# Ledger of designs, part 47: designed miniproteins, single chains, continued (3)

Each design is a single chain, and the fold is of that chain. pLDDT is the mean over its residues in the fold that is shown.

## One batch from the design tools (miniprotein)

Design m9623
Fold by ESMFold2-Fast:
Structure m9623 (fold): chain A 68 residues (1-68)
Amino acid sequence: MEADVYLALGLIYLAIGDLNERKGDFEGAIESYKKAIELFKKARELGNPEAEQYIKDAEERLKKVEEK
């Protein structure tokens, strides 16, 4: 299902964001978290029920890294 593909891509970008944050690359982390949020929002629009939780998780991570 297309929604599942967008969810999977969002999870990949979320993981890339986590790696960048751990390296101290806050700009790269911000870009990756924003990309993950966009992909999760697309998954939600296409009917994936898990996407809303991942959007909230990614937005919380983005908020924390933007404060650095």
Scores: mean pLDDT 84

Design m9624
Fold by ESMFold2-Fast:
Structure m9624 (fold): chain A 71 residues (1-71)
Amino acid sequence: AAAAVEAFLEENRGGLVAYAISLGVPPEEAEEVVERTRERALAEAATVTDPLDLGPRVAAILREVVAEHLA
């Protein structure tokens, strides 16, 4: 699970950065938001059993991190 989550995050890093910026994160802060998203996704890796759920789950975690970052 963890290795699959790490591979997904690395392969989709550019998309995650762009998504964070689209949600209102300044470009210079987008890397920090993506790294916080990575930490949470890896902590939850054991709960993700379907590879097709990785994208939606990581996107949901990113939205949570963005909301906290902009608070």
Scores: mean pLDDT 77

Design m9625
Fold by ESMFold2-Fast:
Structure m9625 (fold): chain A 89 residues (1-89)
Amino acid sequence: TEAADKVAVAKALQKLAGVAVDGVLNDETLEALVGKKVTDLEEALMKYAGLKKVEARAVIRFSYLMAGEKVGDTLTKTTLKVLQVLLQG
């Protein structure tokens, strides 16, 4: 689901990227996330955004679906840009 705080999800992405945590996703944050494991994103969403496993998986699945990509092992730039739009408009 797209439920939960969008800002909390954005902050979880920033923590996974190892950048400053302000809730605003910029292109530098997305570039740092390219090639990270999908499982690492799932764990970050659960740990830092407080999502349940099913919710974290739904967020990832919806982002890949909107990007027109199959869920793979690693994060792509296209999927991350879709996730940025879903979280921040």
Scores: mean pLDDT 82

Design m9626
Fold by ESMFold2-Fast:
Structure m9626 (fold): chain A 99 residues (1-99)
Amino acid sequence: MSPSEKAAKITALGILAVGALFNAELGTEEGVREAAGDALAAADILESLGYDKDAEEVRRLAEKALEYLDKGDIEKAIEYARKAAEKAIEAAKKLIKEE
């Protein structure tokens, strides 16, 4: 991977992770859907950077948020959306430190 390509992916990951947290904090069904979508996109970037374990954990949490949303459990949906976003932010910070 080129240094320029890696920098672009790290930037996109940071934007998606922060966006996911913002959307989860809205506390709405739409916010949870947007947060889960952002977190899943962040997980795809993490996987492309070789952070497969972090990607799997972010996907698992985002999928749980959508599962609870489908069941009408909005409080748990928001909780898991926040966890997915926080995990993505943690992974992004680790990646920046290792660069």
Scores: mean pLDDT 86

Design m9627
Fold by ESMFold2-Fast:
Structure m9627 (fold): chain A 84 residues (1-84)
Amino acid sequence: MEELIEKGRELLQKGNEALKAGKPDEAVKYYEEALRLFIEALGPYHPLVAEAFENLAKAYEASGDKQLAERLRKVAETMRKLAA
């Protein structure tokens, strides 16, 4: 469990760095892998899962996919409410 969470956090950081470097497609890949690991370790209704969805939405918005970004933001909002 702890190893999956640690790897997921590392991947979120790499995604954030990719996004700052103007590489949203690379950021998407890191955020998707982080999301997968967090769901595996913590289940779908956890603050870290919501954070991964929020970051994934930012990456898709930066890549020009505004519709997908909006849908992912709604998913993150729902996950935040269920994780509370």
Scores: mean pLDDT 84

Design m9628
Fold by ESMFold2-Fast:
Structure m9628 (fold): chain A 95 residues (1-95)
Amino acid sequence: SLEEVRKYVKEQIDKIRKEAVKMLEERTADLPPEVRATALAFLDLFISLEEGGALENVTSKEEADAFIERLKKRLKETIDSLVEFARWLAERLAA
């Protein structure tokens, strides 16, 4: 059912979000708290937009699994970009 597919997507995204947050926090642990908070806010926005798109467009478990695999790949790239952005931001703020 569509409700079961939506529940599955939400449960998988919740797990992925927790892992992504942990990875970003660990990779930015040396940076100022304000910079880390900014990077985490952008990560949250990215995942929320991806979840919204999935809930509108995914109608089967096969489509859900394909979405989850694409999300994992995009999250890896997004975390790499956010770490680079966070380091850039920290340097700019250090004068």
Scores: mean pLDDT 89

Design m9629
Fold by ESMFold2-Fast:
Structure m9629 (fold): chain A 103 residues (1-103)
Amino acid sequence: MQAEAEAAAAEEIAELDALTEERQDQLKQVADEAAKKTDPVEAYRALGDAMQALMQARGDGVARLRALAGGTPEEVREAGAAAKERIKALADQGIADIKALGA
């Protein structure tokens, strides 16, 4: 049980890191496109804000997953799912905010 929770935490952290990196790349692409249509300073400021929000959420998610590694794999997987949903929501909001600058 405990070793299974530790393995689940490692898997969920790896998935959260991969998702965060993918969403950061998407945000950069959207900011580059917005910078062609609006003030690049505003586009890259919005990118910076979105990136900070993603890194904070990733950090919070990793800290919680590590804390739960001593418990059950079910608790770890539920926390991992919640952390991934938070990253997706923050990335989607960041993309919308950046696109609004170029509209």
Scores: mean pLDDT 87

Design m9630
Fold by ESMFold2-Fast:
Structure m9630 (fold): chain A 77 residues (1-77)
Amino acid sequence: MIDAITQEITKLINDYLDGKISKAEFEERSAKLKDRLADALLANPNFLGLDAASARAIADRILDALLKQQEALKKAA
């Protein structure tokens, strides 16, 4: 589940960086994917004791890290 959501986030970032979607659409879709990622983290038995605020913070950091990674990869290519 988490891997599938992370791949959807990566695709969304690439669509945004390639100019296929607007910044407004990227922000809207990113917010929904962060919500889904946070929910998946909370539902995952491997992350016992994770609270909703921490799950949201982790989702925000994952999206930021993926955005920076994809920007760096496109700059290098």
Scores: mean pLDDT 79

Design m9631
Fold by ESMFold2-Fast:
Structure m9631 (fold): chain A 114 residues (1-114)
Amino acid sequence: SEVKERIEKVLEKFKDIKLSKEIEEIKQEILEIYERYKNDPELMLEKIREYLESKDIDEGIKELLIRAVRAVIEKDEKELTEIIDELEEFLSKKPDSELAEYAKMILELMLELL
């Protein structure tokens, strides 16, 4: 998949950004929710949103994460490419460490779900 190859290239570019244990645990919980509710996409997105609202996470990161999961579910290659480009630009601006870790986590999550 060209989308997967694009994500892998961005992840290689930002390989020095390491996810904290807390952010890695958030990634794993989202993957679990995705697998549990994979036959009910609307409920899946609601459960992911509910989980993220229980966390002190930047609103822009929460919305981008929901947008990324939706694009994977819908197999929207245009939206997936736009999200990857937005995340690469965001990471290239050297954001706050926690925000950079969340952005990288979203890329890893997209790669795992595709």
Scores: mean pLDDT 88

Design m9632
Fold by ESMFold2-Fast:
Structure m9632 (fold): chain A 65 residues (1-65)
Amino acid sequence: MDAEIAEALVRMAASVLGDRTTVVEIRDGAIVISNVKTEEQAEELKRIAEKVGKAAGLKVEFIRE
């Protein structure tokens, strides 16, 4: 899977879950997710991002705010 497709899929998942503040970016071979407002949304996004990251060969990093 292409890194651009991986980023788009995780961004789409954040939008579907109703999280309008979430930031998703690709840095140094990792999907970096930050500014998730609730722990419940963070857990669901982490699950989705880990599946997408595995398919794309990317690590997943969560920054808690």
Scores: mean pLDDT 75

Design m9633
Fold by ESMFold2-Fast:
Structure m9633 (fold): chain A 72 residues (1-72)
Amino acid sequence: SMAELTAFIREELKKYKLSREPTDRELEHLARLVLESDDDELIEKALVAVLGLQASREEIRELVRRLKEAAR
């Protein structure tokens, strides 16, 4: 469900240093992109732009993969 995916994203993001705390609206938007989009690069860009997430491209891709798995 969207609520379960939003909660999962919130918990996963605690493992990273973020430039700011995401709002519930931003987390719901990310959850919707993960559920509805086949464009992994769009999800990667949303994570970086929304959160100011400083991570390697490989770490970001692995995060997107985990989010996609949680959405199944």
Scores: mean pLDDT 78

Design m9634
Fold by ESMFold2-Fast:
Structure m9634 (fold): chain A 93 residues (1-93)
Amino acid sequence: SRAQEIKTIVKLLESDDIRSAVAGSLMASGLGLEEEVAEELYKTSKSYEALYYAGLWFSQLGKKELAKELLEEATKSDDPVIKEQAKKYLEKL
């Protein structure tokens, strides 16, 4: 079911393993679940890395205020790749 797919993707994106996070992002895009996953992450996640993906997808969906909020949070990540990508996407909003 879509609900189980969303739960699986959220768990992958909240993983401390970068490979799992990348797999989660590819599953979201492949299944067209970016909006539903972004909304779930916004409501439930405290991971700066996972909030980066939510912010990116809200930006792509034209939800610029939510994207800005989440990408600003993502800049607090200890992951230098996530931090720099979040800054880059904020500049394009």
Scores: mean pLDDT 84

Design m9635
Fold by ESMFold2-Fast:
Structure m9635 (fold): chain A 74 residues (1-74)
Amino acid sequence: SLEELIARLREYAKTLPAEIQALVDEAIALLEAGASLDDVLATVGRRAAEELPDREREVQEMVARLLALHSEAA
């Protein structure tokens, strides 16, 4: 469910640095607004490239976790 996905993403965000946590928080807001996963990934990926170019590995790990949690919640 969307509620379960959001709860798990919020818990995961607590384990991340503040800058990566902000990306997860934006992903949650977009999902709550009814955005598709593709739109969420495009928006968050664009923001990450602009704001966190030196954090590519952490961003990729976060995206992989988001994809896994979304797949499990389907």
Scores: mean pLDDT 84

Design m9636
Fold by ESMFold2-Fast:
Structure m9636 (fold): chain A 100 residues (1-100)
Amino acid sequence: VLSKEEIVKQLQNLIDAIKQALADNDLRLLYTLAQLGAKYLDELLKEHEGKLSEEVKKLIEEAKRIFREAVEAYSAGDFERAVELVKEGIRIIEKIIEKL
């Protein structure tokens, strides 16, 4: 459905939004973006499973797991861990973009 260029643009928009939330110390927005990021990555895998390399699929699964862990850490009141997990999630998404 989406072109490779559109997928890259959407992933970059997610990274930019998360980086802005981190800069603003907007923990509520960060939580929302982590939830939306995990959902988007799950939909990306389901919708494009036949068009993505196995390496990219593994990176998407890793990023999805990390964002879910960030949501759980936030819900547990561990905001420091939630922030670190979100930063790791961004790093994995950047690797996905490089391999697309």
Scores: mean pLDDT 84

Design m9637
Fold by ESMFold2-Fast:
Structure m9637 (fold): chain A 68 residues (1-68)
Amino acid sequence: ADPEEIDREVELALLEIKASVAKINKDYKTAAEYYEQGAKLAEEHGDVETAERFRQAAENAKKEYEKS
């Protein structure tokens, strides 16, 4: 395994955790930002499925934030 690939997988997992924590705290703006970062990072690596999942989560968080 390439060290860069492993580091990126860890970064994606951390972004998902950070976004989930922010969402639990009702900080939907920060949650959306972390999910968007994860989507871009996943897409850059060609991980379309992970990118789509993060993108959907970011969109949901943004809708909640904008409603407030």
Scores: mean pLDDT 80

Design m9638
Fold by ESMFold2-Fast:
Structure m9638 (fold): chain A 120 residues (1-120)
Amino acid sequence: SKEEEVEEIAKRIKESIKEELPWLPEEVIEKIIEEIKKFLEAAYNGDIKAAIEHLKKLEEIVLEYLKEENAPEELIKKAEEEFKETLEELKTASPEEAIQLGFDLLAKIVAILKEFEKLK
């Protein structure tokens, strides 16, 4: 089923995040994965409005973590801009394009979090 495919993708993303960001708290990883999973379910069903909502919640989780950990303002702004650009592109995206935009954004956010760790 599509739900089983989303679960398997979410599991692989979680394993990848744990390998790339071993220092990231488990609670933060679980919150990120929950919103990614809901984003993928919405995108696969063609519900772009729901996909945008879950990506906005993902933005809140990422930005709250960066701000709580006193990340540099430049890095916070970089994360905000990546989310802003992706959210704008999602408004006119097909389901297939929305899924690809989500994966591209996730890779960029992982890169930003890795950059932040190097500054600690």
Scores: mean pLDDT 88

Design m9639
Fold by ESMFold2-Fast:
Structure m9639 (fold): chain A 75 residues (1-75)
Amino acid sequence: MRVRLVPPKTPSDGYTIRVEHPSAELEATAEGDATVEVTRGATHTVTVTMAPSATEVTVTLRTGGDTRTVTFATK
C-alpha cells in the first residue's frame, strides 16, 4: 500500500492519511489521545483527530499482510 499525509486545512480538521492500493480491507488504530475514522472508497481516507492535550499519537494502518505506522507529534 501507499500512504500519503494530507495537512489539515485548519487545526480543528485533524490530520488526514490517504491510503492507495490496499491489498485487502484497511484497518486503522490509534495509540494516544486521538480518534480515528476510516472512510472507504477508491482511495481510503483515515481522519485522525487529536485531543488538544495530545503531544504524540501513533496510527497503525493494516491491510492484508502489510502494516504501516504514522506518528503525529505536536508542540
Scores: mean pLDDT 70

Design m9640
Fold by ESMFold2-Fast:
Structure m9640 (fold): chain A 72 residues (1-72)
Amino acid sequence: MYKVTVTATAAGVTVTKSGEVSSSEEQTALVKEAIDAALAAAGAAGGRVTSLTVTQSGKEITVELTLEPLAA
């Protein structure tokens, strides 16, 4: 097991999740949890993600989400 920290940003809202993972699947699940939490905090739960950038530096994972603007 190793500890990772995921920082996810959506629409200017940042959420940080940390946890111990033992597989790439568990790491992916933690990243997804951080993304879902950032979207919920931004008021965009289940919303429109047009791009996703994931950068990993060792045990630090940064995720940047671009959301589709609300159609007026």
Scores: mean pLDDT 74

Design m9641
Fold by ESMFold2-Fast:
Structure m9641 (fold): chain A 89 residues (1-89)
Amino acid sequence: MLEELKKKLEEAKSPEEMAQIVADFLENSPVENYREIFLLALEVAKEKGFDPLVFLYQLTYHLSPSLDTPEVRKAFLYAMFEALYLVAN
């Protein structure tokens, strides 16, 4: 549930910790929810003064093996770029 994710992200003390929380949540989430997950994470990062690019960079180190298929990887990248666009504008 996005409300639970938001609470965990608000309690994160670093972009690295936030990236771990998001990676764990993505592992248990359908691909259709990736955009909403990234959007929420980027908004919380911005609110906490964390660099969203540092967060995204750290996220690459915590990616589950479930994200290694071409289809899932493509959806992941599209969701990430869409969320970045929405937060930046």
Scores: mean pLDDT 74

Design m9642
Fold by ESMFold2-Fast:
Structure m9642 (fold): chain A 110 residues (1-110)
Amino acid sequence: MMSEEQKAKFRELAEKIKKLLEEMIENDLSPEELRAKMEEIQSLLKEMEALAKRSGIPVRVLTQIQFLIISASTSVYLGVKLHESNPELAKELYRSAIQTVDNIEDLALS
């Protein structure tokens, strides 16, 4: 199962992603800034997947984590796409991504 060091790193990655999403909800960011934060979030989600794969997590749980990572990435992508035309829906998608990251963390740390 996941070591204490691996759990700490997983929490660190989750916190970084949530902070970026909160900044996208709270601040009036340019399209370029939104795109940069989206790319950083996608990179951090990829790090979470790589860490989960090497952490000895059971295949069933790993598959659920991978699905949730795709879901979070998709929500962020759609949110950035919709940010200018429908900022309220974009913010709901960012909040959904935060909740998905919390679910990933709960599954990985169980």
Scores: mean pLDDT 88

Design m9643
Fold by ESMFold2-Fast:
Structure m9643 (fold): chain A 88 residues (1-88)
Amino acid sequence: LYRERLRRAAEAFIKEHNLTPEQRELVERALSIPDGTKASLALDLLGYLIKKGKTLEEMRQALDEIFSIKDLKEAAKFYSEKMKELDS
């Protein structure tokens, strides 16, 4: 269902952008988030960081931050603010 759709999208992204083993590991970590909406936010943020050429350390830091945020609204706010910073 929704989780399978997220995995399919993630696998397509991995192939399309020829992700490194380390980047794929981060994608798998995002997919492991129990809340599907939060997992989707984490995957979108990782995808954007990869497209912007950010370092593995920056990607890990952003993912760890999302993992630590228990409230979905706060996770969405973090995502939104990071996306704005990356577009600047």
Scores: mean pLDDT 80

Design m9644
Fold by ESMFold2-Fast:
Structure m9644 (fold): chain A 88 residues (1-88)
Amino acid sequence: KDKAKQQLLDEIEKLRKEAKKNLDIILDTKKYSVEERLKALENLKKNLKKVVELAQQLLKDFPSPESQKLLEEAKKELEEYEKLALGE
């Protein structure tokens, strides 16, 4: 039971770290081209969608205030970055 919960938490943590790396690429206009930053934006959105899916699974299989909060945070992050567009 605890091992399965920990595996979900570890995967969520890994994806959130990947999302943070992609965000850093998006914000670094000097090191990365517009094409590389657009690819990072696509990867960021993909990672955040996966975090929401895993957080939903965590809440379903291991319901707790902690898992509910994690899902709410994941949904908020996804909503925030869905509003982020490169190129007006």
Scores: mean pLDDT 80

Design m9645
Fold by ESMFold2-Fast:
Structure m9645 (fold): chain A 74 residues (1-74)
Amino acid sequence: AEELLAEVEARAAALIAEAEATLSPEMAALVRRMMEAAVELARALAAGAPLAELEARDEAIVEELRPAFEAAKA
């Protein structure tokens, strides 16, 4: 479980680095936030968080990312 979590974190870091190299700073920042959110959910899952907590975290991430997406779009 910890080994798989480390792999997820490494993949997220690689995607963030590629986004920062290829996308605008605003789009790269959005990708970074999305990847950080994915890692947070993976950590909660690895820690054995109940499904209700995972659903609440997912909803919170969607609400957090919505304003950032609109700001980047504008």
Scores: mean pLDDT 75

Design m9646
Fold by ESMFold2-Fast:
Structure m9646 (fold): chain A 96 residues (1-96)
Amino acid sequence: MLTEKEKREIAKKLRDAFLDADKDGDGTLSFEEFKEMFESLSDEEKKLFLDAINKKYNTNLTLDTPIEEVFKLIDTDGDGTISLAEFEEVLEVFVE
């Protein structure tokens, strides 16, 4: 398990990546912006993010899973965007 300090650092990095990918500044990511955010992460950070999604949604996502399937799991309303609030619900796994 990650330490509390490591959990805070990875959660901050993921939130910063979200904000950097939010080109319109509206607090939501389109699929293309989400893809750019995810591709900006290291393989270790991608794995930790996928592990958090797996824990929250009881799934078995891997680095080989199409990014479209990852996006659909977080986009609970199916509106084609991920809000910062929906994204932070995944990050709560790191701060339990």
Scores: mean pLDDT 77

Design m9647
Fold by ESMFold2-Fast:
Structure m9647 (fold): chain A 78 residues (1-78)
Amino acid sequence: EDVEKAKELYEKNKDKLSDYQKATFEGLIKAGLKVEYALSKEGILTLVVVDDVQDDREAALEMARRNAEAYDKIIKKK
């Protein structure tokens, strides 16, 4: 159930995700982990795994921001 929701979010936002994020989320989704939208420190919307550990949350948000920023730069490039 949550896996289906995560897949939908992933596909809707794959244009904003890097290949690394896509591969990671696919693995996490197959494992049945919850994912949802998160705003990075720079306000970039991306998909991250919802985890119970606070320390990992900050690291995940920073990595997600960097990946989303890199991917967004590609699709915004003229």
Scores: mean pLDDT 55

Design m9648
Fold by ESMFold2-Fast:
Structure m9648 (fold): chain A 85 residues (1-85)
Amino acid sequence: SHVDQARRHIRLARRHVDLAERALRDGDVDSAGLHLNRASTHLVLASRHIRQARRQGQDVSDLERELRRVGDRVRRLSDQLSDMS
């Protein structure tokens, strides 16, 4: 289902954000950038599935909140990474 696909992509985005945070702690800016790009791709895919689930009349409020939370983490880390370059 679109809900299951959205959950899968949000989970993968969170995984990549966690890996990016770890890479930044280790000073590995290249690895951090790669993981943030992958997280962003998964958030785009999750957003598309959330829109389809919403169109089908499913309550996606929890998924929309998680999408926003993970997106905020990506934005903060991307800003930090940009300042390091």
Scores: mean pLDDT 90

Design m9649
Fold by ESMFold2-Fast:
Structure m9649 (fold): chain A 64 residues (1-64)
Amino acid sequence: MLSEQQKLDLIARIVRELLERYPDASPRQIQETARAGMDVPDSASEEEVRQHVFDVFEERLREE
């Protein structure tokens, strides 16, 4: 189980990875994806948070 601070740090790292891999992605899409990840309950595992964030990002890309 991640603490709130660890969860925020994890989300920041994932966002950084997305920005590095998808430089053409809009900052807004990245921010919306991060918001969705932070909406995951604090009881979620690091892996669950990461999977959710990537899943949301992929869904956003498919909409465009």
Scores: mean pLDDT 73

Design m9650
Fold by ESMFold2-Fast:
Structure m9650 (fold): chain A 115 residues (1-115)
Amino acid sequence: PWEVVATSAAGVLNVPAGGSASGTLTVEAPVPADRVEVNLANLGAGRVAVEVKVYADGELVAEASVVLAPGETAVLTFDLPRPARVITVEVTATNLSATADATVVVTANALRHVP
């Protein structure tokens, strides 16, 4: 089974119509993590394109993109190539709506595999 060993503070990105916003979340795990889950929610009225970059102990290890409709949520799961203690998640949200603002809420969990 997978065990959550650390969770980030929640990040909130306010993305104006036709605009973009970026933020960074850091998770410091007390034991090395093997997996990162990035939880995304679009609480706004605009459709957003979200780019996620995952850094493990300062090294870029994964990238993914997702499009979130209003009210949509996504969980992006990244298996780390090596166990890491410090996970940094960089999130960039681009609002694809010309008329409606978007709000993206982000949290990151670091997980380890336990027998």
Scores: mean pLDDT 84

Design m9651
Fold by ESMFold2-Fast:
Structure m9651 (fold): chain A 66 residues (1-66)
Amino acid sequence: MSPEEQRALEEMRELARELLEQGATPQQVASKIVEYAQELVDKGVLTRDQGDAVVQRVLAELSELV
């Protein structure tokens, strides 16, 4: 993964953890992760393919925790 993808992955993991600790459902966490990835793509920080790859990784990790 690129450094930008690795950074986004770590940021999304932290976001997911904080939301779960605040009592968010896995569905709410997934929605927020997708929104954050789309924001990074819209800002040109990630390509669409990179954003999709990071989202898939984070959602897979969330599924294992549920």
Scores: mean pLDDT 81

Design m9652
Fold by ESMFold2-Fast:
Structure m9652 (fold): chain A 105 residues (1-105)
Amino acid sequence: NPVEELLEEVLKELESLSPLSQRVFLSTLLFLFLERLGNDNRPEVLDAVQRLTSGMQQGTVTEEQLRYFIEVAVKYVGVEKVKEMIEESIEKAKEVEEKLKQQQK
């Protein structure tokens, strides 16, 4: 199942990131999703955004919120593009992590 494979990759990467870098990852992923689907008025697209942003505001995004977001993204964007979006989001999160470590020295 491509959705479960992508979800497992996301969960593994999030576990390796600091809380701030996790927020950067999720914000970047949301931004990339909205660049493609920001004008899409389908209820499931709006639900995916709402569930993810609700989890981010609570400080904890649940596995179910991430799964639903990935399912909707894969449905409308496709597996290959969603994988690219996840990889770009990971890279941005790691860049912020490294910059913060340098600023604290």
Scores: mean pLDDT 82

Design m9653
Fold by ESMFold2-Fast:
Structure m9653 (fold): chain A 70 residues (1-70)
Amino acid sequence: MAEEYIKKAREAISRAREAIAAGDLPGFEQALTEAVEYIEKAREYGAPKEEVDKLMAEVQRLADEARQRA
């Protein structure tokens, strides 16, 4: 179900934030990859475009933060 993938994507985004705050780059990369995979699954299962766009915007923001710190 799209809702389950949205939930999992948000959980992965939360883990990515924790990893970047802790300086755990490998953990950040893994969590970010999981978030993208779950967002793509949510899209396939018909999640609203607005929800998908918001999640992708959060992923992009986290990736930009990691690039600034790397």
Scores: mean pLDDT 83

Design m9654
Fold by ESMFold2-Fast:
Structure m9654 (fold): chain A 81 residues (1-81)
Amino acid sequence: SKLEEARELYENASEEEKLKAAKLVKDSVVKVVDAKNEEEFLKGLAEELKKNSKDEKELYLAIGYIASIDKEAAEKLLKYV
């Protein structure tokens, strides 16, 4: 599954890549804090992550980071990616 691919990519990433993924997620979350509900938040977060990822690998590293904190949120987020 895409979730498993994202998790494995993140787990096998370098410490530098993991820190960059965490920063990308943090910076993206700040831009969507005014979302009115979970669906709006997840759609907005997915769009910010896609916009600010240099490539598909960086995007899935960010999703893998989210999965390390909240697997359910990462699974829901993947519906908008």
Scores: mean pLDDT 87

Design m9655
Fold by ESMFold2-Fast:
Structure m9655 (fold): chain A 85 residues (1-85)
Amino acid sequence: SRNRQLIRLTSELSAKAAKGDVEGVRELVREGREAGLSRQELAEALAVAAVFAKLMGKEEAVRALAELARELGADELAEEIEREL
């Protein structure tokens, strides 16, 4: 189901973000888009992943998540993600 896909994406994205795997983060977002997840669902997953990237001090992953949020049209989320860089 879409809900299971979103939960899986959010979990995998958070794990990649916590490790500072910028390329893995970008790849997972691309896969989520191709799987038909909405911009809102992707933005929600990015918001969760950003919490883990910040907790682990992965500044490049935080920047990548903010950039991806802007590409989705979620500019307010991007500003929130970049807070504390």
Scores: mean pLDDT 86

Design m9656
Fold by ESMFold2-Fast:
Structure m9656 (fold): chain A 70 residues (1-70)
Amino acid sequence: SDREKELKETVLLLVEQMVEAAKSNPSLTDEEIEELTEALIEKINSLPLSEEVKEELIEEVRKKTEEVKK
């Protein structure tokens, strides 16, 4: 549905913003990045999205946040 597409795009934008913040802030620890990642995953799981879309978004979040960890 169009609403599900909008929610998916919003989540992906939030992931991009989190990645950019992690890259531009050297004081962020891997532990703090993990906490932010888990908070975002909890939010995704609370959204009115299909299980399939939730899994896709969670995989994208984990992939992108792992790329910025040391």
Scores: mean pLDDT 79

